# Ledger of designs, part 2: designed miniproteins, single chains, continued (5)

Each design is a single chain, and the fold is of that chain. pLDDT is the mean over its residues in the fold that is shown.

## One batch from the design tools (miniprotein)

Design m16039
Fold by ESMFold2-Fast:
Structure m16039 (fold): chain A 91 residues (1-91)
Amino acid sequence: MIMYRPSEELKAILEKVGLTKEVLSLSEILQGLNEYVEKEKLRDPKNPGIIITSGTPLEKLTGGKKEVSVFELIDAFLRHLEENGEKIEVP
């Protein structure tokens, strides 16, 4: 099974939704991202497929974008995890 140790930037986001473990599965990380979006009320009320990243830690994570689609947010989050997190193989 592949597990991840997230970067300090991702860890700060995940800790806001109660995910304080040092090592997390991909499913736990994606669930945490979804919970963060819902908790902070970041969905555009006119188009819930659009996430408003402006003024949040997600703005930096998405390369300074003020709004992104849900798919763009997931892609940016996974890219940051692969580039800045630690991949751990568990037997």
Scores: mean pLDDT 80

Design m16040
Fold by ESMFold2-Fast:
Structure m16040 (fold): chain A 63 residues (1-63)
Amino acid sequence: ALEYAEKALELARKGDVEGAAEYLEKAAKEVPGVSPEEARKGALTGPAGALAAAAELIKAAKE
């Protein structure tokens, strides 16, 4: 989970919204309390949304 979320954050920082969305969906599926649909939706709003979704998933997966 953490590894996928960290990869998504890096892709979002580079402006790769599509790549970030894919890795956020994978990360969310590995974290029982997180909605993959919500994570993907956040990423698809744009680079800022992808960054926010990735940070939230890292926090959820880590602590």
Scores: mean pLDDT 75

Design m16041
Fold by ESMFold2-Fast:
Structure m16041 (fold): chain A 69 residues (1-69)
Amino acid sequence: SNLAIAHNNLGLLLQSQGRLDEAEKAYREALRIDPSFAEARGNLAALLLSQGREAEALKVSREAQEASA
């Protein structure tokens, strides 16, 4: 979906600006639109890990298994 891709790209832009909370919201919106969007999921997990939020990053990675079923 072009909309999911746009939200992922927005997340990348916001993250490059240090706007981490807004980047997280953009990646989560991309995944709400397309739960199978591996790139957005990887970006969200990496962002969460960079903030020391390891349990949340693991949860996001585990949700990929359910979204692919």
Scores: mean pLDDT 84

Design m16042
Fold by ESMFold2-Fast:
Structure m16042 (fold): chain A 57 residues (1-57)
Amino acid sequence: MSAEQLAKLGAHLFLQGRYEEAIAAFEAARRGFLAQGDEASAAKVDGFIAEARAALG
């Protein structure tokens, strides 16, 4: 999957309350964006990872 598709998957999993799976998808998306040199998108995904971790406890 592309980094963008992984980020969308993470968002979908987050909305379903599947926070551990959402974090895994967002971490994969972050790696993909960084590999492309897209630091702005990687930073946005870092925000979503932090939010999912906060929701998980």
Scores: mean pLDDT 86

Design m16043
Fold by ESMFold2-Fast:
Structure m16043 (fold): chain A 74 residues (1-74)
Amino acid sequence: MSKEDKLAELTRKIAEIARKHGLSRETVLKLANIAVEALETGDLEKAEEQIKSLPDVSDETREEFIKALKEILK
């Protein structure tokens, strides 16, 4: 899968998670930035730590996003 294909899938998954969990635009942008950085660097450990540090996000939302990142970026 190309980087462009991975970015499209990440964008779709972020939108699905945002709708499911009622995330604010600010939180969605933070998730998008984390996903783009993970895609560019390949540093999933850093991405996971950044997600865990996000305020106002449930543990269920964090776990779903981490799972999506690992699945798409493998």
Scores: mean pLDDT 81

Design m16044
Fold by ESMFold2-Fast:
Structure m16044 (fold): chain A 95 residues (1-95)
Amino acid sequence: MEELVKYYEELAKKAEGNEKAIYLAHLGKALIDLGRYEEAVKVLEEALKIKEGSGLYTLLGIALDKLGRKEEAKEYYKKALELDPNEELAREKLE
């Protein structure tokens, strides 16, 4: 898992635009899976500055929820559902 973090960090450094946002999203998920939630929030916020997406909002919500930032997490889950009403994970977190 730590190898996956390094892999996506290097890809994100070399990429630009939409590709960078994709690699930052994968990095954010890998950081969440490792319990590195503050770093995940930072990386996912950088991805959102490049391109927004329902999956990015859901991942950011998960990381914020794990940090106890429950109100911010709920707002991001709502944004995920606004972009994609079929975003199952975000819907599950709001129910």
Scores: mean pLDDT 83

Design m16045
Fold by ESMFold2-Fast:
Structure m16045 (fold): chain A 74 residues (1-74)
Amino acid sequence: SEEEKALRLVGRIYRAIVDKDQEGLDAVLKEIEKMSKELQEKVLTYLRNLAKNVPQYKDEIEEVIKRIEEILKK
C-alpha cells in the first residue's frame, strides 16, 4: 500500500539521519522526488509526527521536511 511505502521511506530517512549518512539521505530523497504527490504528502505527514516524537533529531528531520516541501511545489 502507499501507506506502507511512506512508512518504509520515513524509516530509511530516519536511519540515514541517525547514521549521519548524507549520501543515503540524498539517495532516498531522489527516489521520493520521482514518486506520486500523494506518497510525498504521506511521507511529509509521518516526518512531521516523527519530529514531535524524537526531539534529539528534530532539527535534522525539519531540514528533510523543508526539502520534501520544495519537491511538492514542483
Scores: mean pLDDT 87

Design m16046
Fold by ESMFold2-Fast:
Structure m16046 (fold): chain A 90 residues (1-90)
Amino acid sequence: AAATDAALARGRALVDEGREFYKKNPEKAKEMAENLDEALARYQRKIDEAAQTPDGEALRRRARVEMAGVAIYASEKTKLEQKLKELLEK
């Protein structure tokens, strides 16, 4: 419970940090969105590497939650861009 709560809190913090970064750096936000798949692949590799350690399963689960935060943020950004496009077309 506590460990899961901590992992979820880290995931939410990562999403919030990403939102602040995009707000301050719109050009970099676009570049990061284009390379998100590569970034997520690097996170997956770190998760797989963690599986080799004595605490590998716990670390792998935590890393997946953190990675999910990044993916959620990217999805929200895409939805916002689509909504803005629809408003501009009206």
Scores: mean pLDDT 57

Design m16048
Fold by ESMFold2-Fast:
Structure m16048 (fold): chain A 120 residues (1-120)
Amino acid sequence: NKEKAIKLLIEAEITATFAIIQLYLAVQSEDPEEMARLAERAAELVREALRLAEEAYKLAPHPDIEEAIRLLREAARLAEEAARAARAGDLERAKELLREAIRLVGEAIDLLAKAIEELK
C-alpha cells in the first residue's frame, strides 16, 4: 500500500527534522548534562524515524528508504555515543560525534523526501 508508505515516510521525515534540531541545540551547549540530555532526546527521535522508515520499507521497498534506514541507524548510535562522551566531560569529542550525526540525519531526510516523490 503506497499511500500508507508515503504517510509513514512523511512522519519519518518530520520526526528526523525534530531530531536534527535537538542535535543542533546539543552542539551549541556548553553544559555537559544539557548536551547529553539533548543528544539522548535526539537519539530517541532518530530511533522513532528509523522505526517509521522500516515500516514504510515493508509496505513499499525503495533503495532510498533502505539507505535512509542505514544512515538513521548510524546517526542514532553516534548521538548515543555523544551523550556518553558529554557525561565523561569530553565535550569536543561529543561535538564531533553530534556534527557527524547531523550530517547523516540530513542525508537521510533528503533520501526520504526523494522516496516520497518517486512513490507518488
Scores: mean pLDDT 92

Design m16049
Fold by ESMFold2-Fast:
Structure m16049 (fold): chain A 68 residues (1-68)
Amino acid sequence: EPLPPAEVLEAEFARYRERLPESVKKFLEKNGEEGLKKYKEKLKEELKKEKDPWAREVLEAQLEALEK
């Protein structure tokens, strides 16, 4: 399980960010506003516990996408 180079991680994260709005839309269609609120609360709790900077960046991106 070698960590990919930072350049590769940044490229993968950029692609992930591009897909986040679609994922949020599908989540809303399936779970509604109530499910979205619960998921945001879960992400905030996970962000408090996360120590890995890259994982924190992913969680923050997810939370930002859900807030828009």
Scores: mean pLDDT 72

Design m16050
Fold by ESMFold2-Fast:
Structure m16050 (fold): chain A 65 residues (1-65)
Amino acid sequence: STPEERARALAERRERLLEEARRAEARLSPEELAEVEALTAQAAAGPRELARAAALIAVARLREE
């Protein structure tokens, strides 16, 4: 695996995560969105956009259990 292949794979995974997050956000209630914002606020460092994306997906999946 080359550095270029690795960078491409990471970019594609990030893009898929953000797209999944956008779909989840459209489906969540205001109460679930408040939980997402609380979880995102707990991420003290690092990329807030990815933390929020992960929280949106996690809350949406928990709702479907």
Scores: mean pLDDT 75

Design m16051
Fold by ESMFold2-Fast:
Structure m16051 (fold): chain A 80 residues (1-80)
Amino acid sequence: SLKEEIERLAEELKRLIEENAPKEEILEKVAEIVKLILEAEKNNDTEAVKTGSELFHEAMDKLSPELQEEVKKLIDEISS
């Protein structure tokens, strides 16, 4: 399910952040999660959207302010 896939990717994102992975790897994982959340929104999968958004924000809170700003830019680019 989309919910389970988003949960898996969010857990992977947390690990990358905890391991201080390269910025490119973190942003790539963010892009994957955002694309799945957008797909869930398109499909009216409200449970996947809610769960995905909550887990995503939880992981994002661990990023530096600079990386959070780059993620906002990335989300805008994907959503365009």
Scores: mean pLDDT 82

Design m16052
Fold by ESMFold2-Fast:
Structure m16052 (fold): chain A 64 residues (1-64)
Amino acid sequence: GEAAARAAEEALARAEEALRAGDVKSATQHLNEAERYAVLAAARGDLAGARRVGARAKQLSDQL
């Protein structure tokens, strides 16, 4: 649900911070967490939240 999408968005924010700091390992870990929360959000019916998180995670992973 919304809580899972929110957790995914927080993980994405941490991934973006790690990328700006050049910490690829932390960025990868946070991206993996964001994707897991996005899957959980979709499973709980928050398809819009999952889609937004998935699109952003893809943009960030393309930079790794």
Scores: mean pLDDT 82

Design m16053
Fold by ESMFold2-Fast:
Structure m16053 (fold): chain A 66 residues (1-66)
Amino acid sequence: SAADAAAVAAGKAAKEGKDAKEAAELGQRPSYEAGGPVAGRNAYEAAKKGKDAEEAAMRATSAAGA
């Protein structure tokens, strides 16, 4: 059902959200030291965009799997 699919997606998104945040934090410090705050911000935005792409792929897979 749509509710079951939403629950699975929410769980996966929550886990990926934590991983994306950790990746952004790990990348931000080296980027900050190399390029300052702007480089750190760019690393964070890149990680965020990666998460959005994965969510789109997950929706496509769900549709194909039905």
Scores: mean pLDDT 54

Design m16054
Fold by ESMFold2-Fast:
Structure m16054 (fold): chain A 80 residues (1-80)
Amino acid sequence: MDEIAARAREEALKAAEAGDTEKAYQVGRDFARALLAAGASVEEVYDQAGRIAEDLTAAGKPKEAGAFLRGAVEALVAGS
């Protein structure tokens, strides 16, 4: 699980630096799917996605942070 979160943070920050809101959304979606597949609870996915979004916001990328969270939440709803 920690490896999944680390990779998602790196990819999300990379997308945010590029201003790629669509890529940030896709990273969030894939991150939530990967965590669920690894046996994470919905609560754990929310907590981890929130931390990554905070990192994006701290980097001055609130639009990409919002896209990342949207992708993660949509994957959670679709996975239920």
Scores: mean pLDDT 83

Design m16055
Fold by ESMFold2-Fast:
Structure m16055 (fold): chain A 113 residues (1-113)
Amino acid sequence: SPVLEAIKEAVKYGLELGIPKEELRTYLKTLVTMLSQGVYDKELVERLKKLPKDASREEIEEVAKEVAEEKGMDEKLTKVEAVFYFSLLRNGIEPPLDIDLDEADKVIDETLS
């Protein structure tokens, strides 16, 4: 599933940024749950949609940094969110979307192990 692969990419990236495992777990499970209810950062998604499909990680990070600064949000967590959304967008998947929350939680937990 492209959605589950996007979740795996976001988990791995958050670990690379040095986010503690339990903070990253809680954040991603909350993010996926909110997204399944149609709640997501529409401004971040629209800005990411302007990037080419082969955009570098640095280009995605710059968008996330600007949005985080403008909204007073955590930069590292916003970068994780941006990587997750961009992975969806490059596969032709745009929020809102239906997500199997049990399968998503399992993928988050297994990737953090």
Scores: mean pLDDT 89

Design m16056
Fold by ESMFold2-Fast:
Structure m16056 (fold): chain A 64 residues (1-64)
Amino acid sequence: SGAAAAESARAAAERGDAGGAATAGVIKWHQGSGSEEDAQKAAEAARRGDAEGAAKYAVLSANA
């Protein structure tokens, strides 16, 4: 399951770390068990500095 990745993403967002929040979803996608679309949305949110958006999409990617 993506529970550990989702928790890491939420913890990073709580710290304001948008890049860290997105990273959990992107790693899960590269491992072949996450959603590519949501991983890309997480990365785009992180690029904008949107830590909460990055975490949201990272969690969705990890749990796909």
Scores: mean pLDDT 70

Design m16057
Fold by ESMFold2-Fast:
Structure m16057 (fold): chain A 76 residues (1-76)
Amino acid sequence: ELLEEVEKLLEEAKKNGASDETIAHLQRAIEALKAGDYRAAAQHLLEASVNAAKEGKIDLARKFYELARKARQKAL
């Protein structure tokens, strides 16, 4: 389930010291997914990916980008 994947990744991001900004984007993505808004979820996940990359957390950035792509596919 996409929601479960994002929730698990939020836990991973917190353990890896992701910024409050990155965490906020993930929380917005979770809210969007609960509302069935896959377009908004994809956008928030892309924003999380960009912020994680700026923080040098490349592994997290890649995982956020993968989930953004999955959300975008469901928006079709």
Scores: mean pLDDT 87

Design m16058
Fold by ESMFold2-Fast:
Structure m16058 (fold): chain A 116 residues (1-116)
Amino acid sequence: MIEVTESGGGTVAEGGSLTLTISYSAAGENISSVSWLRESPSGRVEALASVGSKNSYNPRVEGRFTPSVDRSKRTAYLNMTNLKAEDTGTYYGFVGGLSEDGVPVFAAGEGTQVTV
């Protein structure tokens, strides 16, 4: 079973920076990807970035939000710069991979609040 712990949220002024962190563990699963989502205060869900064997980026945050993964430490980061009021919301880190039987698996963090 995959376990994910998320941290690094808080209140920050416009133009400021914040780094979100997820730590993950796996009992036999091969973790291959990390993705980040934001849920706005109005309940809209927005994909921000995905890093793994293939990377993808939302143009709205590309250049301001930089995802990274340290696979040896099983830790992933979302470095957020030049924050805007529209970036306020709940942020979720997701990890994905394969079970020992080759079945796709994923797990999500509990969510981190960011207020700009």
Scores: mean pLDDT 79

Design m16059
Fold by ESMFold2-Fast:
Order: C-alpha cells, then structure tokens, then sequence
Structure m16059 (fold): chain A 73 residues (1-73)
C-alpha cells in the first residue's frame, strides 16, 4: 500500500471517529479526530511516508480512546 493510500484510510477512519465522538458529546475527542483527518489528507497529497507512520500510531491511540468513550456512554 502506498503512503497516499494508507493516509486516505487513516483520514477515513479518523473522520468516522470524529463524527461518532461528536454524536456522543465528546467534543475533545471529536476535535482531535478531525485534526488527525486533516493531517492525513495533507499526508495523502504529499505521499509523505514519515507523516503516515506518525499518524498511524496516533490513529491507534485515538481508536482506543474512542472505544473507551463509546463503552462509557
């Protein structure tokens, strides 16, 4: 998978987390996810493998936070 393809998948996943977190009323998590999605969109445009690796780690952490928030709601 190219860096751009991986970045597009991260953008899609983080956008889904942003929307879900907003629905739960978790504005902090929604904002973090939205910012990650924007960074992933830039990484996709630039085919930036180093940024994609960083964002992949941040996405894993964000997914864990979202699952915790979802179960707590």
Amino acid sequence: MSPSEKARKISLMSNAVSNGSNTLGNTTLSTQANNLSKQADEAAKNNDGKMVDKLSGEMSNLSNQYNDALLAS
Scores: mean pLDDT 85

Design m16060
Fold by ESMFold2-Fast:
Order: structure tokens, then C-alpha cells, then sequence
Structure m16060 (fold): chain A 95 residues (1-95)
């Protein structure tokens, strides 16, 4: 049950990361050099987030810890609404 729930949470997060990466990649061809530098940094941080979630899932981390890690990465990315969404999910998972 815990492992299955953790896997489902990780899969949902990976789907969201893939969507965000696709949005950044669509912006790339029309981007200025300064915008491309920002997009590259955002893509690298999304990759780091995906790796962090994969490691936490494999190591059996609590779902709440996975959600807190996601929230922190989205906050660093400036995705404040997504960061708040995952902070709330972490609080709900701790109950």
C-alpha cells in the first residue's frame, strides 16, 4: 500500500515535470540568448527534481517528504502556485 501510493505519487509528478519540460522546449526556438540561459537553468532544475523524486521513491521516503521536496524545487523555479499546491499535499499526507 505505502509503496504503491508512493509509486503513484512519483508517476503523477513525473507527468507534470514532462509537461513543464515540453512547455520550456516549445519556447526555445523563439527565445533570445538571455531567455535561453533562463530556460536552460529551468530545464536543468526540472531534471534535478525528477532525479530527487526517483531517488526518494526508490528509497521508500514518506509521501509527505516527496511532496515537500517537489514544493522546494518549484519554489526555486519561481513556480509559486505549484510550490503552494505541493506544500498543501504534504500537509494532507502527514494526516
Amino acid sequence: EEAEKRRAVADEIFAEINRLEAELQRRWPSATPEERERLFKQLMNLGALALSVAVLEVMGAPVAEIYRTVARHYEILGLDELAEKYRKKAEEAEK
Scores: mean pLDDT 86

Design m16061
Fold by ESMFold2-Fast:
Structure m16061 (fold): chain A 73 residues (1-73)
Amino acid sequence: GEKYLEEAEKLVDKDIWKALEYVEKAIRAGADPEKVRKVLEKVAKEAAKRGDPAAAIIATGLLLEVEYEEKKK
């Protein structure tokens, strides 16, 4: 799980959609929710800065899903 987050973090500045793909893979693989949140916050900020509303919406949606699952546990 964590290896996907490392790849996602490297891609945030280069390929935001590929970064989102790796974050989704990390979530599916059971990566630490706190680490997932940190990477998703970086993706959401970068998406907003680039004017990519679709990527920003997806990143925010994944952040809410991770927060919900963390509270459920």
Scores: mean pLDDT 78

Design m16062
Fold by ESMFold2-Fast:
Structure m16062 (fold): chain A 62 residues (1-62)
Amino acid sequence: LEAALAAALAYRSPRETFTVDGQTVTTDLAREQRLIAAAKALMDAGYTPEEVGRLVRRLLAA
């Protein structure tokens, strides 16, 4: 379960870029959705929000 959150935080997809009316648009929605899903899975498995927050902080520091 912790591996799922680690994988979500390590996910560095090239940002999707496309042009609309001559303006370049980028999106990071996929990364945000993966992080939310991983955090929810950990909480559903019995981790508290505090524990999930500590794990995220630890992974970001590494």
Scores: mean pLDDT 61

Design m16063
Fold by ESMFold2-Fast:
Structure m16063 (fold): chain A 76 residues (1-76)
Amino acid sequence: AAAERALELARRAGEAYLAGNLEEAERLNEEAVRLLKEVIDAALAAGDLAAAEALQQAAADVSRETLARLAAQQAA
């Protein structure tokens, strides 16, 4: 589904950032953000606030994990 693909792209963007592949990370992140916006907007239009909140939380969790891993890498 589009939501699953968007979160997978966000995860892959995070891995690309950690690997230092900034061009690939930017491309994957742009696609992930676009797809996430479409899915969240569709859920909101359908009145499914719980689905919209769950998607926003899942995206935030992926970002938080990537930032935590970057911080650990910089501290090492």
Scores: mean pLDDT 80

Design m16064
Fold by ESMFold2-Fast:
Structure m16064 (fold): chain A 75 residues (1-75)
Amino acid sequence: MEAEELLKRAEELGKKAIDAALKGDFGKMTEYFQKAIETLRQLEKYMSPAEVRGKILELSAKVGEAITKAIKEKR
């Protein structure tokens, strides 16, 4: 249903943001990350704000880790 579609879309966008960060494409990473967060915020209509915040924090941590790995591999 609608909430499940939003969750799936947010997951796909989050994975694209992480993949872009790992590839050093910070432009695409920022674009996908912004879209993923926007999609997760739309879930506030279907679940608790605390649960949505948890998902945003988890995504932010994963993207931050990917950025750190990309920077560590810079030549």
Scores: mean pLDDT 81

Design m16065
Fold by ESMFold2-Fast:
Structure m16065 (fold): chain A 82 residues (1-82)
Amino acid sequence: ISEKEINEGMADILVGVGNLLFSKGKYEEAVEMYERALELDPNNAVAWANLAIALEKLGKLEEAEKYRKKALEIDPNNPLAL
């Protein structure tokens, strides 16, 4: 396993933790987990899309739109960024 593979796997785990926090209405904590995932894997389109959705829930609409566009740049077929 390469460092890249470890980082991608850890990022997926952090996205999962963020999704759990989001489901509990803990949007600020979810944002923190998605940001940490993106530090490990900046090409994780799901993390960018979920970060945007969580920021929208926090009323940070300008930042949410920026990251939604980032998710679509990485994966144009990402349903969470549509």
Scores: mean pLDDT 83

Design m16066
Fold by ESMFold2-Fast:
Structure m16066 (fold): chain A 100 residues (1-100)
Amino acid sequence: SLEEAAKKAVEGYLNAKTPLEREIYLAMLEIVFGVAIANGDYESAARALEAALKILEKNNADPEVIARVYEGLSIAYEKLGDTEKAKEWREKAEQYRKEA
C-alpha cells in the first residue's frame, strides 16, 4: 500500500547513515505522494503522509523534513476540499520552518 511505502521511506530516512541515503529516502516519500496525487487518490496521499508524520514526530526528526510533510498534507487536504484542515497543515509547516 502507499501507506506502507511511505512508512518504509521515512524509516529508511531515519536509519540512513549518509546524506545521500537520506535524500534518496526523502525522494521515495515524495514519489509515493506524487503518484497518489497524479492518480487523483487524495485520500491515500493524506493517509500515507499522516502515517509518515507519526513516525517522524516520534523520532524527533529534522523540523525541515516535518515541515515538508505538513506542506504535502496541506496540498492533499486542499484537493479533498477540506480547506480548514489544509489551512491547519500549512500553518504547522510555517511554524516548524520558523523553529528550524
Scores: mean pLDDT 86

Design m16067
Fold by ESMFold2-Fast:
Structure m16067 (fold): chain A 90 residues (1-90)
Amino acid sequence: SKEYLEKAKKYLKLAEEALKKGDYRKAIEYAKKAAMYALKASETLEGILKAIGAVLRVIGAELDAELTGDWEAAAREAIEAAKEAIKAAE
């Protein structure tokens, strides 16, 4: 779906802007939304599996940050996961 792919790209941009501002929790939230919209945009089994993997990576990074306090590392990981999901949905 073109509409879901465009939403995924918009949320990825918001995540990158939040990371640049040091708003790591907001960056993770936007990256999670980007990965979820990439999942909705995916029409191939490969794209769907990569997008599911990206969502799980974001959740894992968020849980690690709750335990370690390293929210910057979690935000960077979440953004990379979302980028991979979007690329797989294209």
Scores: mean pLDDT 87

Design m16068
Fold by ESMFold2-Fast:
Structure m16068 (fold): chain A 68 residues (1-68)
Amino acid sequence: GGAEKLKKLAEELSKDPRIKVELVGDDTLVIEYSGDVTSLIGLVLRLIGDYPDLEVSVKGNTITVKVK
């Protein structure tokens, strides 16, 4: 299910020291990014491409990934 996908994504993203992740409930992953804007844009585009079944939103340096 979506919760299992978010958990696996959180584990992969946690390998990057620029990324802090928090699972909120069973349907939402909050990503705090500390790198530069160009690399942030690259991360967002990768998430949109790799996870078309998930809703990706960006506010400042915070990326929210939610099960549709």
Scores: mean pLDDT 82

Design m16069
Fold by ESMFold2-Fast:
Structure m16069 (fold): chain A 66 residues (1-66)
Amino acid sequence: EEKLRETFLEMLDEGVRLLSLAVELVIAKRQGAPADEIASLNAEMDREVARLKELQAEYDKLKAEL
């Protein structure tokens, strides 16, 4: 079950990163940041969401093997 725990912790790390990016995006929008900066933050969030989905699939796979 160590691999399950490691994957879960990785998911938590990505979740925290997503929350941090969401906060940055809200602040940028409120401060009237350039469209390019907002687009960059959105692109980073999309990448982190994709990573979370990959980790969720791996977690589900590991859990099914128990």
Scores: mean pLDDT 82

Design m16070
Fold by ESMFold2-Fast:
Structure m16070 (fold): chain A 93 residues (1-93)
Amino acid sequence: ATGRDLLRAALERVKERGLLSEEMVEELRAWIDGRPVSPVTGYAADSEKAKQMARFAGEVVAIAAKHHGWPKETVEAVLRHMGIEEEEIEELL
């Protein structure tokens, strides 16, 4: 399984739970499928989008913790790609 598979699984879970706006779901889908830059880079000045990104990061960690098939290194790489700070990654894992 790839980091992209983990991101897609997390996106479906947060969408199912109504934690993200439709616009944010579309932005994250586009990022997973091909954008080279973290969505956090575009949301640095937008507190609501930053909060939605934090919820998405939490779901990535929750899925990885529940499903033993995800290596810690892969989860860390995904969180870094999302633009999460190193010290926050250490607290989440």
Scores: mean pLDDT 68

Design m16071
Fold by ESMFold2-Fast:
Structure m16071 (fold): chain A 60 residues (1-60)
Amino acid sequence: MEEVEKAYEELIEEAKRLGLPDEDIQGLKAWFEEMKDRPKEVQLELLKGAIDALRRRAAL
């Protein structure tokens, strides 16, 4: 799996683990689809940031 696809899978799994509603998960999927035209390194940075933000929020 490409780094971007792997990070995307990790983001969706983390969102499900944290119990986000289906509509929020669909929002994450739509957000990722809209950014697919961006450079791969930008996509990867945004995905890593989103994962980190979800984890930090859950730690509160």
Scores: mean pLDDT 78

Design m16072
Fold by ESMFold2-Fast:
Structure m16072 (fold): chain A 55 residues (1-55)
Amino acid sequence: SLEEELEKFSVEGQQGILDQLESLRDQAKALGDEATAKELEEKIAIVKKVLKKKS
């Protein structure tokens, strides 16, 4: 699962992935791509959940 894949990364690596996903979400919203923005929001929630477990 995405959660298991994310757990293989360091906390720094997970934070980097979160920052990238948030940037992509903001770009998708700016372009009016609501479907992509929603998918990115769901992935962001998973990354935040994994970070909270480790931190």
Scores: mean pLDDT 81

Design m16073
Fold by ESMFold2-Fast:
Structure m16073 (fold): chain A 56 residues (1-56)
Amino acid sequence: MTEEEREKLLEEVAKLGGIPLDTVRLVADYHDLTVEELESMKKVVELAPEARAAAA
């Protein structure tokens, strides 16, 4: 519900995906992603962290 929850999810996605936090924020803001959508994104990144790290 709070902006703090959204900020934590952005940080977790950035850390798990190996993507700069500023890039994750920019994408989330551009697409107006909800907390639920960010949770889904975190799940996807968590499922394949090795593939994401290799792609970077």
Scores: mean pLDDT 71

Design m16074
Fold by ESMFold2-Fast:
Structure m16074 (fold): chain A 56 residues (1-56)
Amino acid sequence: MAEIVVDELRSPEEIDRAVEEVLRDALANVPPGSTPEQVRRAMEELRRNILRDLAA
């Protein structure tokens, strides 16, 4: 598949909440000196990985 679709979707709210919690923790561990663009990119990659894991 060219695009990852979450087949094991629970409530969309549950997924959004889990993603938000992980992203919040990741923000606390961002390396000092990262630009806002770098942080946004890292968060997008992390979100993609979380959705992939949820689909597994």
Scores: mean pLDDT 67

